# Designed miniproteins, single chains, part 86

Each design is a single chain, and the fold is of that chain. pLDDT is the mean over its residues in the fold that is shown.

## One batch from the design tools (miniprotein)

Design m2983
Fold by ESMFold2-Fast:
Structure m2983 (fold): chain A 81 residues (1-81)
Amino acid sequence: MVEELIEEFEREFEEYVAKMREAIEKKDKKAFEEALKELDKYVVEKGGKLLELDPEKAKELHARVLKEVAELYEKYKEAFP
């Protein structure tokens, strides 16, 4: 169960990352901002549940999310001068 939730989180997170990368490539500022807002809501909801079930793994995933989002946001700022 917990492992399935972690796998689902990782898969869905990758989908959000893919959407944000596509938006940067297409220079679609609105699509990027919408994907970022949806990801934020998703991470808050699912991350909270994971933290209750597996705090150590949840913290590792949270650190990965923060790093990936920060890198994407820097790419976004470069793409939309």
Scores: mean pLDDT 80

Design m2984
Fold by ESMFold2-Fast:
Structure m2984 (fold): chain A 70 residues (1-70)
Amino acid sequence: SAAEELRQRKKEAELRQKLMEITLESHDKLKEALAAGNEEEYREILKKQTKEMNEINKQLGLPLMPPPAE
């Protein structure tokens, strides 16, 4: 039904918004870690970002991102 399609679109929009927020938050943290030369923190932030994004990707039916290279 049209109402179910609208509810699904709203849910997908909310999940896509969350992906953007994760990306923006991680971008700032990655930039700070890189500027500090903290490679370990940089890698941990990438791993956390990938995990959080994959949780949303599963809900959106999108392919999972591979773990970041070490």
Scores: mean pLDDT 81

Design m2985
Fold by ESMFold2-Fast:
Structure m2985 (fold): chain A 96 residues (1-96)
Amino acid sequence: MRDEIIELVRRIAEQRFGAPWAEREERHLKRVFEKAGLSEEQIKALLEYYRDALARGTGASTEVRKKLIEATDDPEVRAKIAEVNAELGAESRARA
């Protein structure tokens, strides 16, 4: 499941920004999942949301954050996810 999210995001990044950016996004997502220690249930919730958001091309960070908050009750885990997501966003803007 985690690999499904990474693969989906990598494909979209590759189509929009090219392979080097897609590799960077893949590495950052792996860090999010590793640092956050997400459960299988939390990963399933994220996968469902990412599929919908990326298919629509929205990349709605606010809605992703809401789903992460719903999927995890641990404030420290939420903070770690938010930090990596902010780093991803900053890199995306720098490459745009």
Scores: mean pLDDT 56

Design m2986
Fold by ESMFold2-Fast:
Structure m2986 (fold): chain A 68 residues (1-68)
Amino acid sequence: SRIKELEERAVKIIEEMIKEGKIDEKKLEEVAKLMVEANPEMTLEEAKEGAKKAIEAEKKKKENPELL
């Protein structure tokens, strides 16, 4: 359950940034720290990059959904 709790916290912060329509560096860093705790084999840099890309991908899907 610990890993699940960390992932849920990270998801909530990501959702907040998506709703605000902006990437906040402090929130991004917090997400990265949570992800590293859940997946200790990844680096903080990799976690930050992953979270940032996930947020950008969600925005793109939201704006440009495929009709199929």
Scores: mean pLDDT 74

Design m2987
Fold by ESMFold2-Fast:
Structure m2987 (fold): chain A 82 residues (1-82)
Amino acid sequence: MPPRLEFGPASREDVERAEGSDRYWPSDEAQEELARYLGVPVELIRAVIRGTEAASRGESLTVRVTVDGREVTLSQSPAPPR
């Protein structure tokens, strides 16, 4: 069944940011589940989501995370202008 999302008290800026986003953001629980499934820290999943938004705004993000003693580098590039 589709989950019901309750939006907490949001500022006008938060609403405008959400209206400007065409991406689906998973809940914290879904992010933790995905992190466990992939065997990575939930912080990496959150960084990917934030990096995707930054790339959509023409920003680049590089994140390095250690997973089971291995260093993983994730790079996000800006999306081309629409």
Scores: mean pLDDT 55

Design m2988
Fold by ESMFold2-Fast:
Structure m2988 (fold): chain A 67 residues (1-67)
Amino acid sequence: IRQLILRGVGEILRAIGDMQQELLDTRRASGGDQDVIDRKAAELQEQFNREVARIRAQLDAEVAAAL
């Protein structure tokens, strides 16, 4: 259980890092266009929520299988 939780936290932290990098890349590529950045931020927030839900469901299934 502890190892499963640590893996899940690691996946979430990696997802956060990837999204932060994508926002920085978008800001650089758009030349600071705020409308482009705002749209990308909204997309990444929705994507992050879906990814967290996926990781949670996977952890729940693995914990249930271990019990």
Scores: mean pLDDT 76

Design m2989
Fold by ESMFold2-Fast:
Structure m2989 (fold): chain A 100 residues (1-100)
Amino acid sequence: MLPSASQLAEAAETEGLAALDELIRLARELGDEETAARLEELKARLEATRGKSELEQARLLVEALILAIEWYIRQGLAPKSLEKTIEKLRELLEEIEKKL
């Protein structure tokens, strides 16, 4: 069953922001300031969408997750098999954008 727009927005606001904070911290500890800066920009955009459409919040969360997983693969912290998960997240992003 596909999650509702409300459920996606709740995940974006509560779990997505916490995940972004942890990833920003880890990127800085590893000296990857470029990825840390991009994650901070995504976090700021996600926070700026509070009170806006739930689909817009879900879109930003999916963009952040794609960036995070790609970064984890590059650092050797995640298996390259997660590239298939990125493909599915991109499909989800396209579905969200079609509803915006």
Scores: mean pLDDT 66

Design m2990
Fold by ESMFold2-Fast:
Structure m2990 (fold): chain A 80 residues (1-80)
Amino acid sequence: TKEEVQKVEDEIAKAVENKDLEGLREALERLIDLVENGELTPEEAEGLGRRLIVSGENLKEAGLEEQGELLIEAGEKILS
C-alpha cells in the first residue's frame, strides 16, 4: 500500500540520519520490492525513483557518498 511505501521512506530517512548502512540497504530493498509488486502506479513509481536520485545526489554533496550512491542506484532500478 502507499502507507507501507511511506513507512519504508521514513525508515530510509532514519537510517541515513543514523549512518546505518545495513538498515539503509534493507529499507531500499523493501522499497524496490513494494514497487515491483505493484503497490504504486507507474507514475507514482517514476516520481519516487526521481526523488531517490535527487536525494542521493544531495547526500553525496553533503559528504554522505555511500548513502547517496545507494539511493541513486535504488532510484535508477525503480525507473528501469
Scores: mean pLDDT 85

Design m2991
Fold by ESMFold2-Fast:
Structure m2991 (fold): chain A 90 residues (1-90)
Amino acid sequence: GKEKRILNILLDLAKELGYSDEVMKEIEEEVKNPDKKISPAVQELLRRLVESLRKAVGDEETYRKALEAIENGNLKEAIDYLYEMLEKVV
């Protein structure tokens, strides 16, 4: 589903940034349980992903909505907008 695709991207990004296996497990648990409060680590990874997708897609309205969802800690809404942006990447 959408959550699993975004989770895989976040985990790949976290590995590239040198995150520990313990933090990686915490990221996976938070994304699988999106009704829980987002940690600063997950929020930072989501910001990095949305900035990358902004440059690739050029959809400023969806970018703004994704960023608002990230800042408000609404993980479900953030995943939906990020997935919409990701589908527009050619």
Scores: mean pLDDT 79

Design m2992
Fold by ESMFold2-Fast:
Structure m2992 (fold): chain A 61 residues (1-61)
Amino acid sequence: MMSEEELQAALDALNAAMADASDEERRALVRTFGREAAARGVYNLGLRTDAQGRLVVVRVP
């Protein structure tokens, strides 16, 4: 399982990549990240909109 610090760093990198990506690229990034996270035992992820209206992946309880 990923450490909390590793997961947060990976989420920050994903959300930075998504900010500059097209809709198709964002969908591919989310799908790939979700698959990798699940393989590492992380299932509690969701999509939110940030204060700037951008899609971000967050950890949900």
Scores: mean pLDDT 74

Design m2993
Fold by ESMFold2-Fast:
Structure m2993 (fold): chain A 100 residues (1-100)
Amino acid sequence: SIKELIKKLETEPATVPLLTEAINALTELEKQPNIPPIAELVKRIPNVTPEDLEIAKILLATPDPHLATEQLLSKFKPSVVKNFLIRLLKVALADIEENK
């Protein structure tokens, strides 16, 4: 579940498998008919930074979750990527709960 994934991200180190799991979860959510595209969810992040937008651009340009994780970790610290994914998953979760 998305709630369990958020807790795991908040409590565990930013490993490649964990970050890839989070990116894969976001990609799977985007396939749901009632959930906004990732690009739209990014806009809903409170106080979105230029760094957040750069992370989002790489994520959106890279359809494969493993390759996306590799590309992000080549440019950003693991903790920065993890923090972005936590915030984006929380936005997605809020949207799901509002539309129930």
Scores: mean pLDDT 83

Design m2994
Fold by ESMFold2-Fast:
Structure m2994 (fold): chain A 80 residues (1-80)
Amino acid sequence: SREEKYREILRKMAINAIALEKLRKEGLISEEEAEELEKQIREASELLRQGRLDEAEELLEEVASKLPEEYLREAEKELE
């Protein structure tokens, strides 16, 4: 359903945000790169608010592709 997809995208956004913050705190990402990824997450949030679910999901997948997989997995576990 659309509601299920909405919740899935919210979860993906949270995972990306948690992973990014962890990388920033550990000094494993440049401030410039972190700022760029934060802007993309905010843009995805705005797309989600507008009901543009597919575009929000695509943007979040692009963000995730730039983050280390191990940090994304740790973020997923934190939300379980």
Scores: mean pLDDT 87

Design m2995
Fold by ESMFold2-Fast:
Structure m2995 (fold): chain A 98 residues (1-98)
Amino acid sequence: SLEEEAINEYRKAVELYSQGKYDEAVKEFEKAIELFEKAGMSPEGLALVYYSLALAYRDAGDVEKAIEYFEKAIEYARKAGSPMQRAFEALLEELKAE
């Protein structure tokens, strides 16, 4: 199913990220987001995937894109009413201070 395909791409991206393969992780997270959006994923789920993409961009050294995707993660966490919103905002402030 489209949902299973999205979850599998997300898991692959997480594994690549854990291995320090940040550029490959970025590509797989972007693919996962496209599939999750097509599958009609909740704002909570999109917040998590955008957060993961932001971390991958940060660790790849692309601070500008990391900030962009942290802001998207915060937007979706806000839409969801998620307690993750404050944690993401704190991490964004830390990234901007570096």
Scores: mean pLDDT 85

Design m2996
Fold by ESMFold2-Fast:
Structure m2996 (fold): chain A 83 residues (1-83)
Amino acid sequence: MEIRPVVVDDSVGIARRAAEIIARSPEASDTAVVLVDNGAKNDSVDILRETLTEAGVPVVVVEGDASNKESLDKAVKEGREKV
């Protein structure tokens, strides 16, 4: 199973479209998604999680800062440990 990190911000429309693209990927059945919450202030993380879960893709949510590589690497590691 491949683990793919996805960074989420306050853009609900972009978040939903990204989830749909991942869910429709031919690799979706062998993919687990780690959603890195980059300070989303709305329902973007919840919308992504719901869309991916309904498509049968395993999802884990962690917090991270996309502008900081150390923070992002830590978030991805934490997500991988929860999958």
Scores: mean pLDDT 66

Design m2997
Fold by ESMFold2-Fast:
Structure m2997 (fold): chain A 75 residues (1-75)
Amino acid sequence: MSLEELVEEARELILRSKKERKVDMEKVKELVEQLEKALETTPSSNPYYVPALVALHELKEILEDPEGWIESLEK
């Protein structure tokens, strides 16, 4: 999967999780691992590098505290 595809999948998962107020934790874990691996070989000049870092950061927040992340959406 390309970095672009991973970023779009992560964005869709985040938006769906916000809308439904629930998180697919297995999918979050998979995307975190895939994004970290992709970023290891991706040059910073890639237009999706920064979007991938942003998405990875939000997914890691979900992994650390999924309930707190959902609660933060209301504040």
Scores: mean pLDDT 81

Design m2998
Fold by ESMFold2-Fast:
Structure m2998 (fold): chain A 87 residues (1-87)
Amino acid sequence: MKSSELLRKKLEEKLEELKKAGLVTEEELEKFRKLIEEIAKEAEALDLETVEELIELIDNSSLEEIKEGFKKAVEALEKAKKNSHLL
């Protein structure tokens, strides 16, 4: 398994856990799925050690921390898309 696929699978697993716990809405689920695809694409440029460190951080995080992380990352991604329109 490629390191980027490992990270994608881990993030998808955590998103399913958030869904089962009732911590996310359907709109948040769609946004988080798109975020996971973007992260996986960027992770193709990362070395295995960095990806393993990210997975360890995710595994040691609570579901609430993971939800907050996803929210911040979605906000950052949406901000980047808006700023791209000003260029």
Scores: mean pLDDT 76

Design m2999
Fold by ESMFold2-Fast:
Structure m2999 (fold): chain A 100 residues (1-100)
Amino acid sequence: MGLLEQEAMQKALEQLPEAEKEQAEIILKALSYMSQNPEATVEDLQKLGVSQKLAEALIAYRERGYVSSVEEAQKIPGIGPVTAKIIFTYDQARKEIVSK
């Protein structure tokens, strides 16, 4: 994992509630992997501990790029409220680090 992606994942984890951190860690690892591997497949994400349905949703998110709100992330098929919040938090963390 690259330095930028590792920092973004850690920053996102620090901003999420403790009850969501375990679920968030797996999703953030998948998002970080996808940012470094643009050709990542559903099977690649499943190897990171993501379910098939969630992996398919994260691939759809990859085609969209950054989201500006949790509500925007929830519009992606297969993304629930918790996953949408994790995606948004990760995108915000990456934007802040890139702006440094």
Scores: mean pLDDT 76

Design m3000
Fold by ESMFold2-Fast:
Structure m3000 (fold): chain A 100 residues (1-100)
Amino acid sequence: MEKVEIVKKAIKEVIKVLEEAAKKSKNPEVKEKLLHVANILEEIMKRIDELEKAGVPEEEIVKQALEELERIISYVSEVDPETAKRIKEIVEKMKEELKA
């Protein structure tokens, strides 16, 4: 599923950004929250793989993943606005690739 692979690549980039931001953070609470979000995204990646194996339509998988990413952006915006901006840029680029 070509669109699902685009979404998976974007999620992997977001996880990396969150892990790098957590490593640079001197605030233990912010670090813990960013790593928690990275773990949620890894679980979302596993669910995407399960949905593909179950034969769920590509468009439905993509829609669910986009909704989860929007929730994550909202949460990270309250925790670390700079990291949230980087995540939003990745998600916007992904949305452009999905329209092609």
Scores: mean pLDDT 86

Design m3001
Fold by ESMFold2-Fast:
Structure m3001 (fold): chain A 76 residues (1-76)
Amino acid sequence: SEEEKIREYAKAFVEKLRKKILEENSLTPEQKAELDKFMKEVEERLVKLAREGKLSPTAIEQMKKAYEEKKKEDEK
């Protein structure tokens, strides 16, 4: 369904952001747990905004691009 696709796009986008933060920052285990919690909240918020038609086309395209990048990495 379209909602399932949006959720996968949001997951890929959030994972891309999380990876970048972890690569650029030396986080403690406690900070990493807080980051994981925050990223899950961002994912749910993005899905909710997309369902309500409140995400810009640019935001949806960036999320879709992150999903396509992840799919290519998984193929290797």
Scores: mean pLDDT 79

Design m3002
Fold by ESMFold2-Fast:
Structure m3002 (fold): chain A 93 residues (1-93)
Amino acid sequence: GPEALLEELNKTLQEMLKAEFDIAFLESLRRQRELTPEEVAEIDKRIESLYNKLKETAKKMLELLEQARAEGVPLDPAFERFVKDLAEDILKR
């Protein structure tokens, strides 16, 4: 039903934003001069894993938005635009 779809949209947005934050944090950490080559390699592997998860989550977000539209679930236009633009941007990376 509409409530379950809105909960899934919110959960998916939270997962997407968390992955974006975690990537930004690790990329910032990777730029520190005191890191060993082994630590850099470990961070790079984690960033790659998070980008893969982020792309899967972005695809799911676009699918949920299309489902909401097809089912006539009312979404705030600014929210719909924001999450759609974010997901599409992620998939272009």
Scores: mean pLDDT 86

Design m3003
Fold by ESMFold2-Fast:
Structure m3003 (fold): chain A 63 residues (1-63)
Amino acid sequence: MSVFEQVLKEIEEKLSTLPPEQRRRAQDAINQVVTGLESEKLSDEEKATILESLWNAMLRHFR
């Protein structure tokens, strides 16, 4: 499993702890980011770093 795939798995596990409404919005945002990152010529490490940073920012906002 790549670093990017590992970060995605961790995010999926954390999504299960969110209320349904917040989970839906977070899932939609994550799906859009993943699609964007996959269209870029970025390394797995760079994609993982961007995704993790965004997820941490979203968690702070939804607390």
Scores: mean pLDDT 76

Design m3004
Fold by ESMFold2-Fast:
Structure m3004 (fold): chain A 90 residues (1-90)
Amino acid sequence: MKILVLAEVDGRSFKKALEKIGELGEIKRLIVLRDGKLQTATTREAALELAEKVKKGDIVIVDLDMDEEQARKAVEILESYGHKAIVLRY
């Protein structure tokens, strides 16, 4: 079973939140949806660079190499920075 975190960017410092999430487990992929366009980063470094470019209202998906408990902590980190986030399982 794979775990994703879905977030709506409504706060500040998304890159800083993502860096903190990256300390809990491996970030495999970041997907950003803006104005019907997808941008994808498939390395930790590229994901952090893409995170600098996110804006309020962007929908982001973080693909994590972590368990459900670590993913819940990632949601809490995102929410502490003002973003709305949920854990997805597939």
Scores: mean pLDDT 82

Design m3005
Fold by ESMFold2-Fast:
Structure m3005 (fold): chain A 71 residues (1-71)
Amino acid sequence: MSLEEIKELFNSYDKDGDGTISKEDFPKLASKFNIRIRDSYFVDGKIDFKTFLLALQRSSGIRFSVEEYEK
């Protein structure tokens, strides 16, 4: 699965188009990748794409260069 496909998948769960997924909606995406949900992933009840990539790497062993996507 390419990074672009993962970004598109993330965006499909981003209801507001603000680049974040709510804590209520994130479990649906997390279950697809067996991601263990942690409170530290969320700021104001939302997870951003960079944090999602870090969670994905930790849970699935899928490695991306997160440095290429630093904001």
Scores: mean pLDDT 73

Design m3006
Fold by ESMFold2-Fast:
Structure m3006 (fold): chain A 75 residues (1-75)
Amino acid sequence: MSIEEIKQEILDRVTDLVLAGKYDEAIKFIEEEIEKYKDNPDLVKFLKRMLKLAKVPGGALIYRMIEEQKLVVSD
């Protein structure tokens, strides 16, 4: 149970939903994950940030964050 792996999986799923134009589903998914991990303040903080980003039309900011994370970690 790596917090980093959990964050990456959530970010990936949210990105897929946002890129498909399924913003309501992305928001619901993040809210469900907040409830699952409510005892982990670091994950809750990350998820609340993702919830705010998922509300951005077109999800461009979320997509950019994922791309930057992949490039920074890999490079």
Scores: mean pLDDT 69

Design m3007
Fold by ESMFold2-Fast:
Structure m3007 (fold): chain A 89 residues (1-89)
Amino acid sequence: MSKEEEAEREKRIAELERKAEELLARAQENFRVNLRLAGKDLLEAARYVAEREVLLDPSNRENGERMIARAQGLQEKLEQLEREQEQRA
């Protein structure tokens, strides 16, 4: 890798990490207010983390896919809990 390519990759990695951190913070706030919104933020954060992992090493693609799948499952569970909460409120 050239120094320029390495610097661009490192910059993108830092950007993805920052976006994931911001989404996780927002998900934490939303978790207290609405589980459906929290789940959406968590899934979006997982996608940024997965993209970062692939940029670090392309062999991490499968791990990234598994992370997204787990986040999707969690988002579905949080949405179900929110619906149950709405039904009882």
Scores: mean pLDDT 82

Design m3008
Fold by ESMFold2-Fast:
Structure m3008 (fold): chain A 83 residues (1-83)
Amino acid sequence: MEEIKKEALKYIDELKKKFSDNKEIQELLDEIEELIKNTNNKDALLAILKGLKEILKNSDKLSEEEIKNELEIVIIRAKDLEE
């Protein structure tokens, strides 16, 4: 759990640096960071980790609007897995 949270927060920090000028992306990343810190559901954490890793990997190929949409999907999936 702790290692999964650490890795997910690392991807949050990388995305925050990359999109520092986009307030909407920063707000979505802040919401995901709160989900990471507050959840104890391993499946939700793994879904967040996978989603953030995929977004970061493709971040040079995606528009900022597409990044926002993908971050929204991460939030929705994580909340669904919280039961």
Scores: mean pLDDT 85

Design m3009
Fold by ESMFold2-Fast:
Structure m3009 (fold): chain A 65 residues (1-65)
Amino acid sequence: TFEKLKEEAISLGYSELMAEQIARILQAYIDGKVSPEVARQALIAMGASEEQAEKLIEKAEELKK
């Protein structure tokens, strides 16, 4: 869910505003609107590290199932 994605971003130290944007990117990935690679690049462009981006994509995959 969107709220679970936002909670994961907040747990990694992002602000409410950044967590909301991260959750939107990950929701687009879950909905099949973007590839995992596009989602990862968008997260990195927002300031996520490679490790944080992977963690966020992993959480999205868990919630997609």
Scores: mean pLDDT 81

Design m3010
Fold by ESMFold2-Fast:
Structure m3010 (fold): chain A 100 residues (1-100)
Amino acid sequence: MEKVKEFINELKKMIEKYIEAIKAGDRETADKIMFEMLVKLQNLIVKYGLSREEVEKIRKEMIDYAKELGKKYNLPEEEIQRIIDEIKAIFDFAYDFVNS
């Protein structure tokens, strides 16, 4: 649990930086952060042996956090939905990749 909590906090900081990049119109930085998040997820799923259930719990928490930050930063609803869809995609791809 302790290491999973540290991981969740790191992902939250990455989502915050991602949303800041989107708000600034810096798509290159946003794309780099999303890719780094994907790689970090793959590595941590393998390192800690995270189950599908544990990954889904983290995914839900990240989606909820992204919704809150998107509203706080006054992002358009369409952009918030795009961010949620990207988070869903990277979590699914990360888990499926390491369990293929």
Scores: mean pLDDT 82

Design m3011
Fold by ESMFold2-Fast:
Structure m3011 (fold): chain A 85 residues (1-85)
Amino acid sequence: MQLPSLEEVRALLDSGDLDAIEQVLSQVTYQATLSALFGTNDQTKAMLEAVNKIQQVLDRLRDGQPIDPQLVQQALDNLQKALEL
């Protein structure tokens, strides 16, 4: 399964759309699973950190909190790192 581009992931996370963010979380979690089976330990670690940051964005939005731009940026930084490895 192909991940959307980093620009598309940013737009989806910034949207505040819970369904869209849950879809991104599912796709990134799937890529973390593939990295654990076929990738490097560094790729897997970066993907898992991205999963954790996206989960925190989702949990905060479910609690009625605004989008945290720092969490969004940290998720994207970890996705980029995993894709460059």
Scores: mean pLDDT 81

Design m3012
Fold by ESMFold2-Fast:
Structure m3012 (fold): chain A 73 residues (1-73)
Amino acid sequence: SVDALRDELKQKLKEINSIKDLNEQIKAIEARIDELQARLAASTDLEEQMLLGSFIVSYSALKLSLKKELKKQ
């Protein structure tokens, strides 16, 4: 269900946000974006597609922010 997918997506985001090392966190985000893009391409449910798309956008924004922080080191 879409509710189960939303809970999974929130739990995974929480796990990624708990990673302390910036390089490891960026790699986890990149891997997660790839996974979600594959799931989006295979999905035929509009609500699922919209939910997956919104998280891909959010992860992409987070990745850009973290890469900016990494350049300061």
Scores: mean pLDDT 87

Design m3013
Fold by ESMFold2-Fast:
Structure m3013 (fold): chain A 104 residues (1-104)
Amino acid sequence: SKEEKVAVIQALGFLVDAAEETGQLDLLGLSESLQKQLLESVERIKAGSFSEEDEALLEELMKKLGASSVEELKEKVKEIAEELLEKSGSKKAEFALIVLEQTA
């Protein structure tokens, strides 16, 4: 659903911030280009927009993280959030988990 797609992007945005603040960027498995596109998508979503550009980013994120569906991507993002929370104790990683659970 659109709500689930939005939640995954928002959660990944929190994880980029958490990973950068804690020096754990390698745990994300995302390129610098994808990280920047993701943060730009988060800003568009905050402004009430969700477009074909955000859909294209979602497809690239699925490919990079090895997910064949939005549901599988959500599960992989949850695993990254849990690992980052365990390694860093980041509240932003906890926020990512909360966002994902709101669409269950």
Scores: mean pLDDT 83

Design m3014
Fold by ESMFold2-Fast:
Structure m3014 (fold): chain A 74 residues (1-74)
Amino acid sequence: SDDEEIERVLDLVYRTAREKYPHLPDEVLERIRERARKEIDELKAQNPDMPVHELIAKAAEIFRELLEEELARL
């Protein structure tokens, strides 16, 4: 399902970020993941015909943007 594919990509970018930024608390990365999931769910609700490959790309993009915001606060 689209939800399973979105969750898979969010898990991948989460694990990659955790390995790349080992000094960043897991709680911060979990909040980024949860917020990215919420934003992609809202995007999907507003755009029900959006193809899964675009949803996956958007999920990764949202995660990256949120991660960059948190890193800029350090």
Scores: mean pLDDT 85

Design m3015
Fold by ESMFold2-Fast:
Structure m3015 (fold): chain A 91 residues (1-91)
Amino acid sequence: SLERALSKLDEIVKLTHVSSLEKLGMLMAVVAPVNRLLFHQMLAERDELSEYLRNYTAEEVLEAGKRAVREGVRTVDELLEILDEVKEEKE
């Protein structure tokens, strides 16, 4: 179920110009079914996260979400570290 959902999100990202709020929505959709603790922390910090995501592409955000899920990330700070790593790999 998760793999199929991630595949569909990847297709949508390729077809659209994505706002920061939409990027946050995609990130939350990836995290929510597998990591409830991180999801609740993201909800608490949603406004700051939405603004932070302006610095990343939709593709970078989706890749960071997938990595956070695989690595069992526990905090928003760890999620932000993964976002920075993904962006640096693209440079």
Scores: mean pLDDT 77

Design m3016
Fold by ESMFold2-Fast:
Structure m3016 (fold): chain A 82 residues (1-82)
Amino acid sequence: SKELLLKAIQLLQAAQANPATRREYLDEAKRLALELTSFDPEKSNEILRLIEQAEHAIDLGYESVAEQLIGEAIDELTQLKY
């Protein structure tokens, strides 16, 4: 739904803006992306992959890589039917 798309985008934008709480926003965005698989499984699975890779980058201390991956996830979300 448009509401789920908008909320997922807002959560990822919050993750970019707030490094200290980034994982919490990414975890919630992953949950919403999973709900979107019923509408566009190909794009939603790519978004899930990007979020999971961003979380892994955070665990390794690669914050710049995580920020890039979050940006790519936002771009993919904006490609879904809104």
Scores: mean pLDDT 82

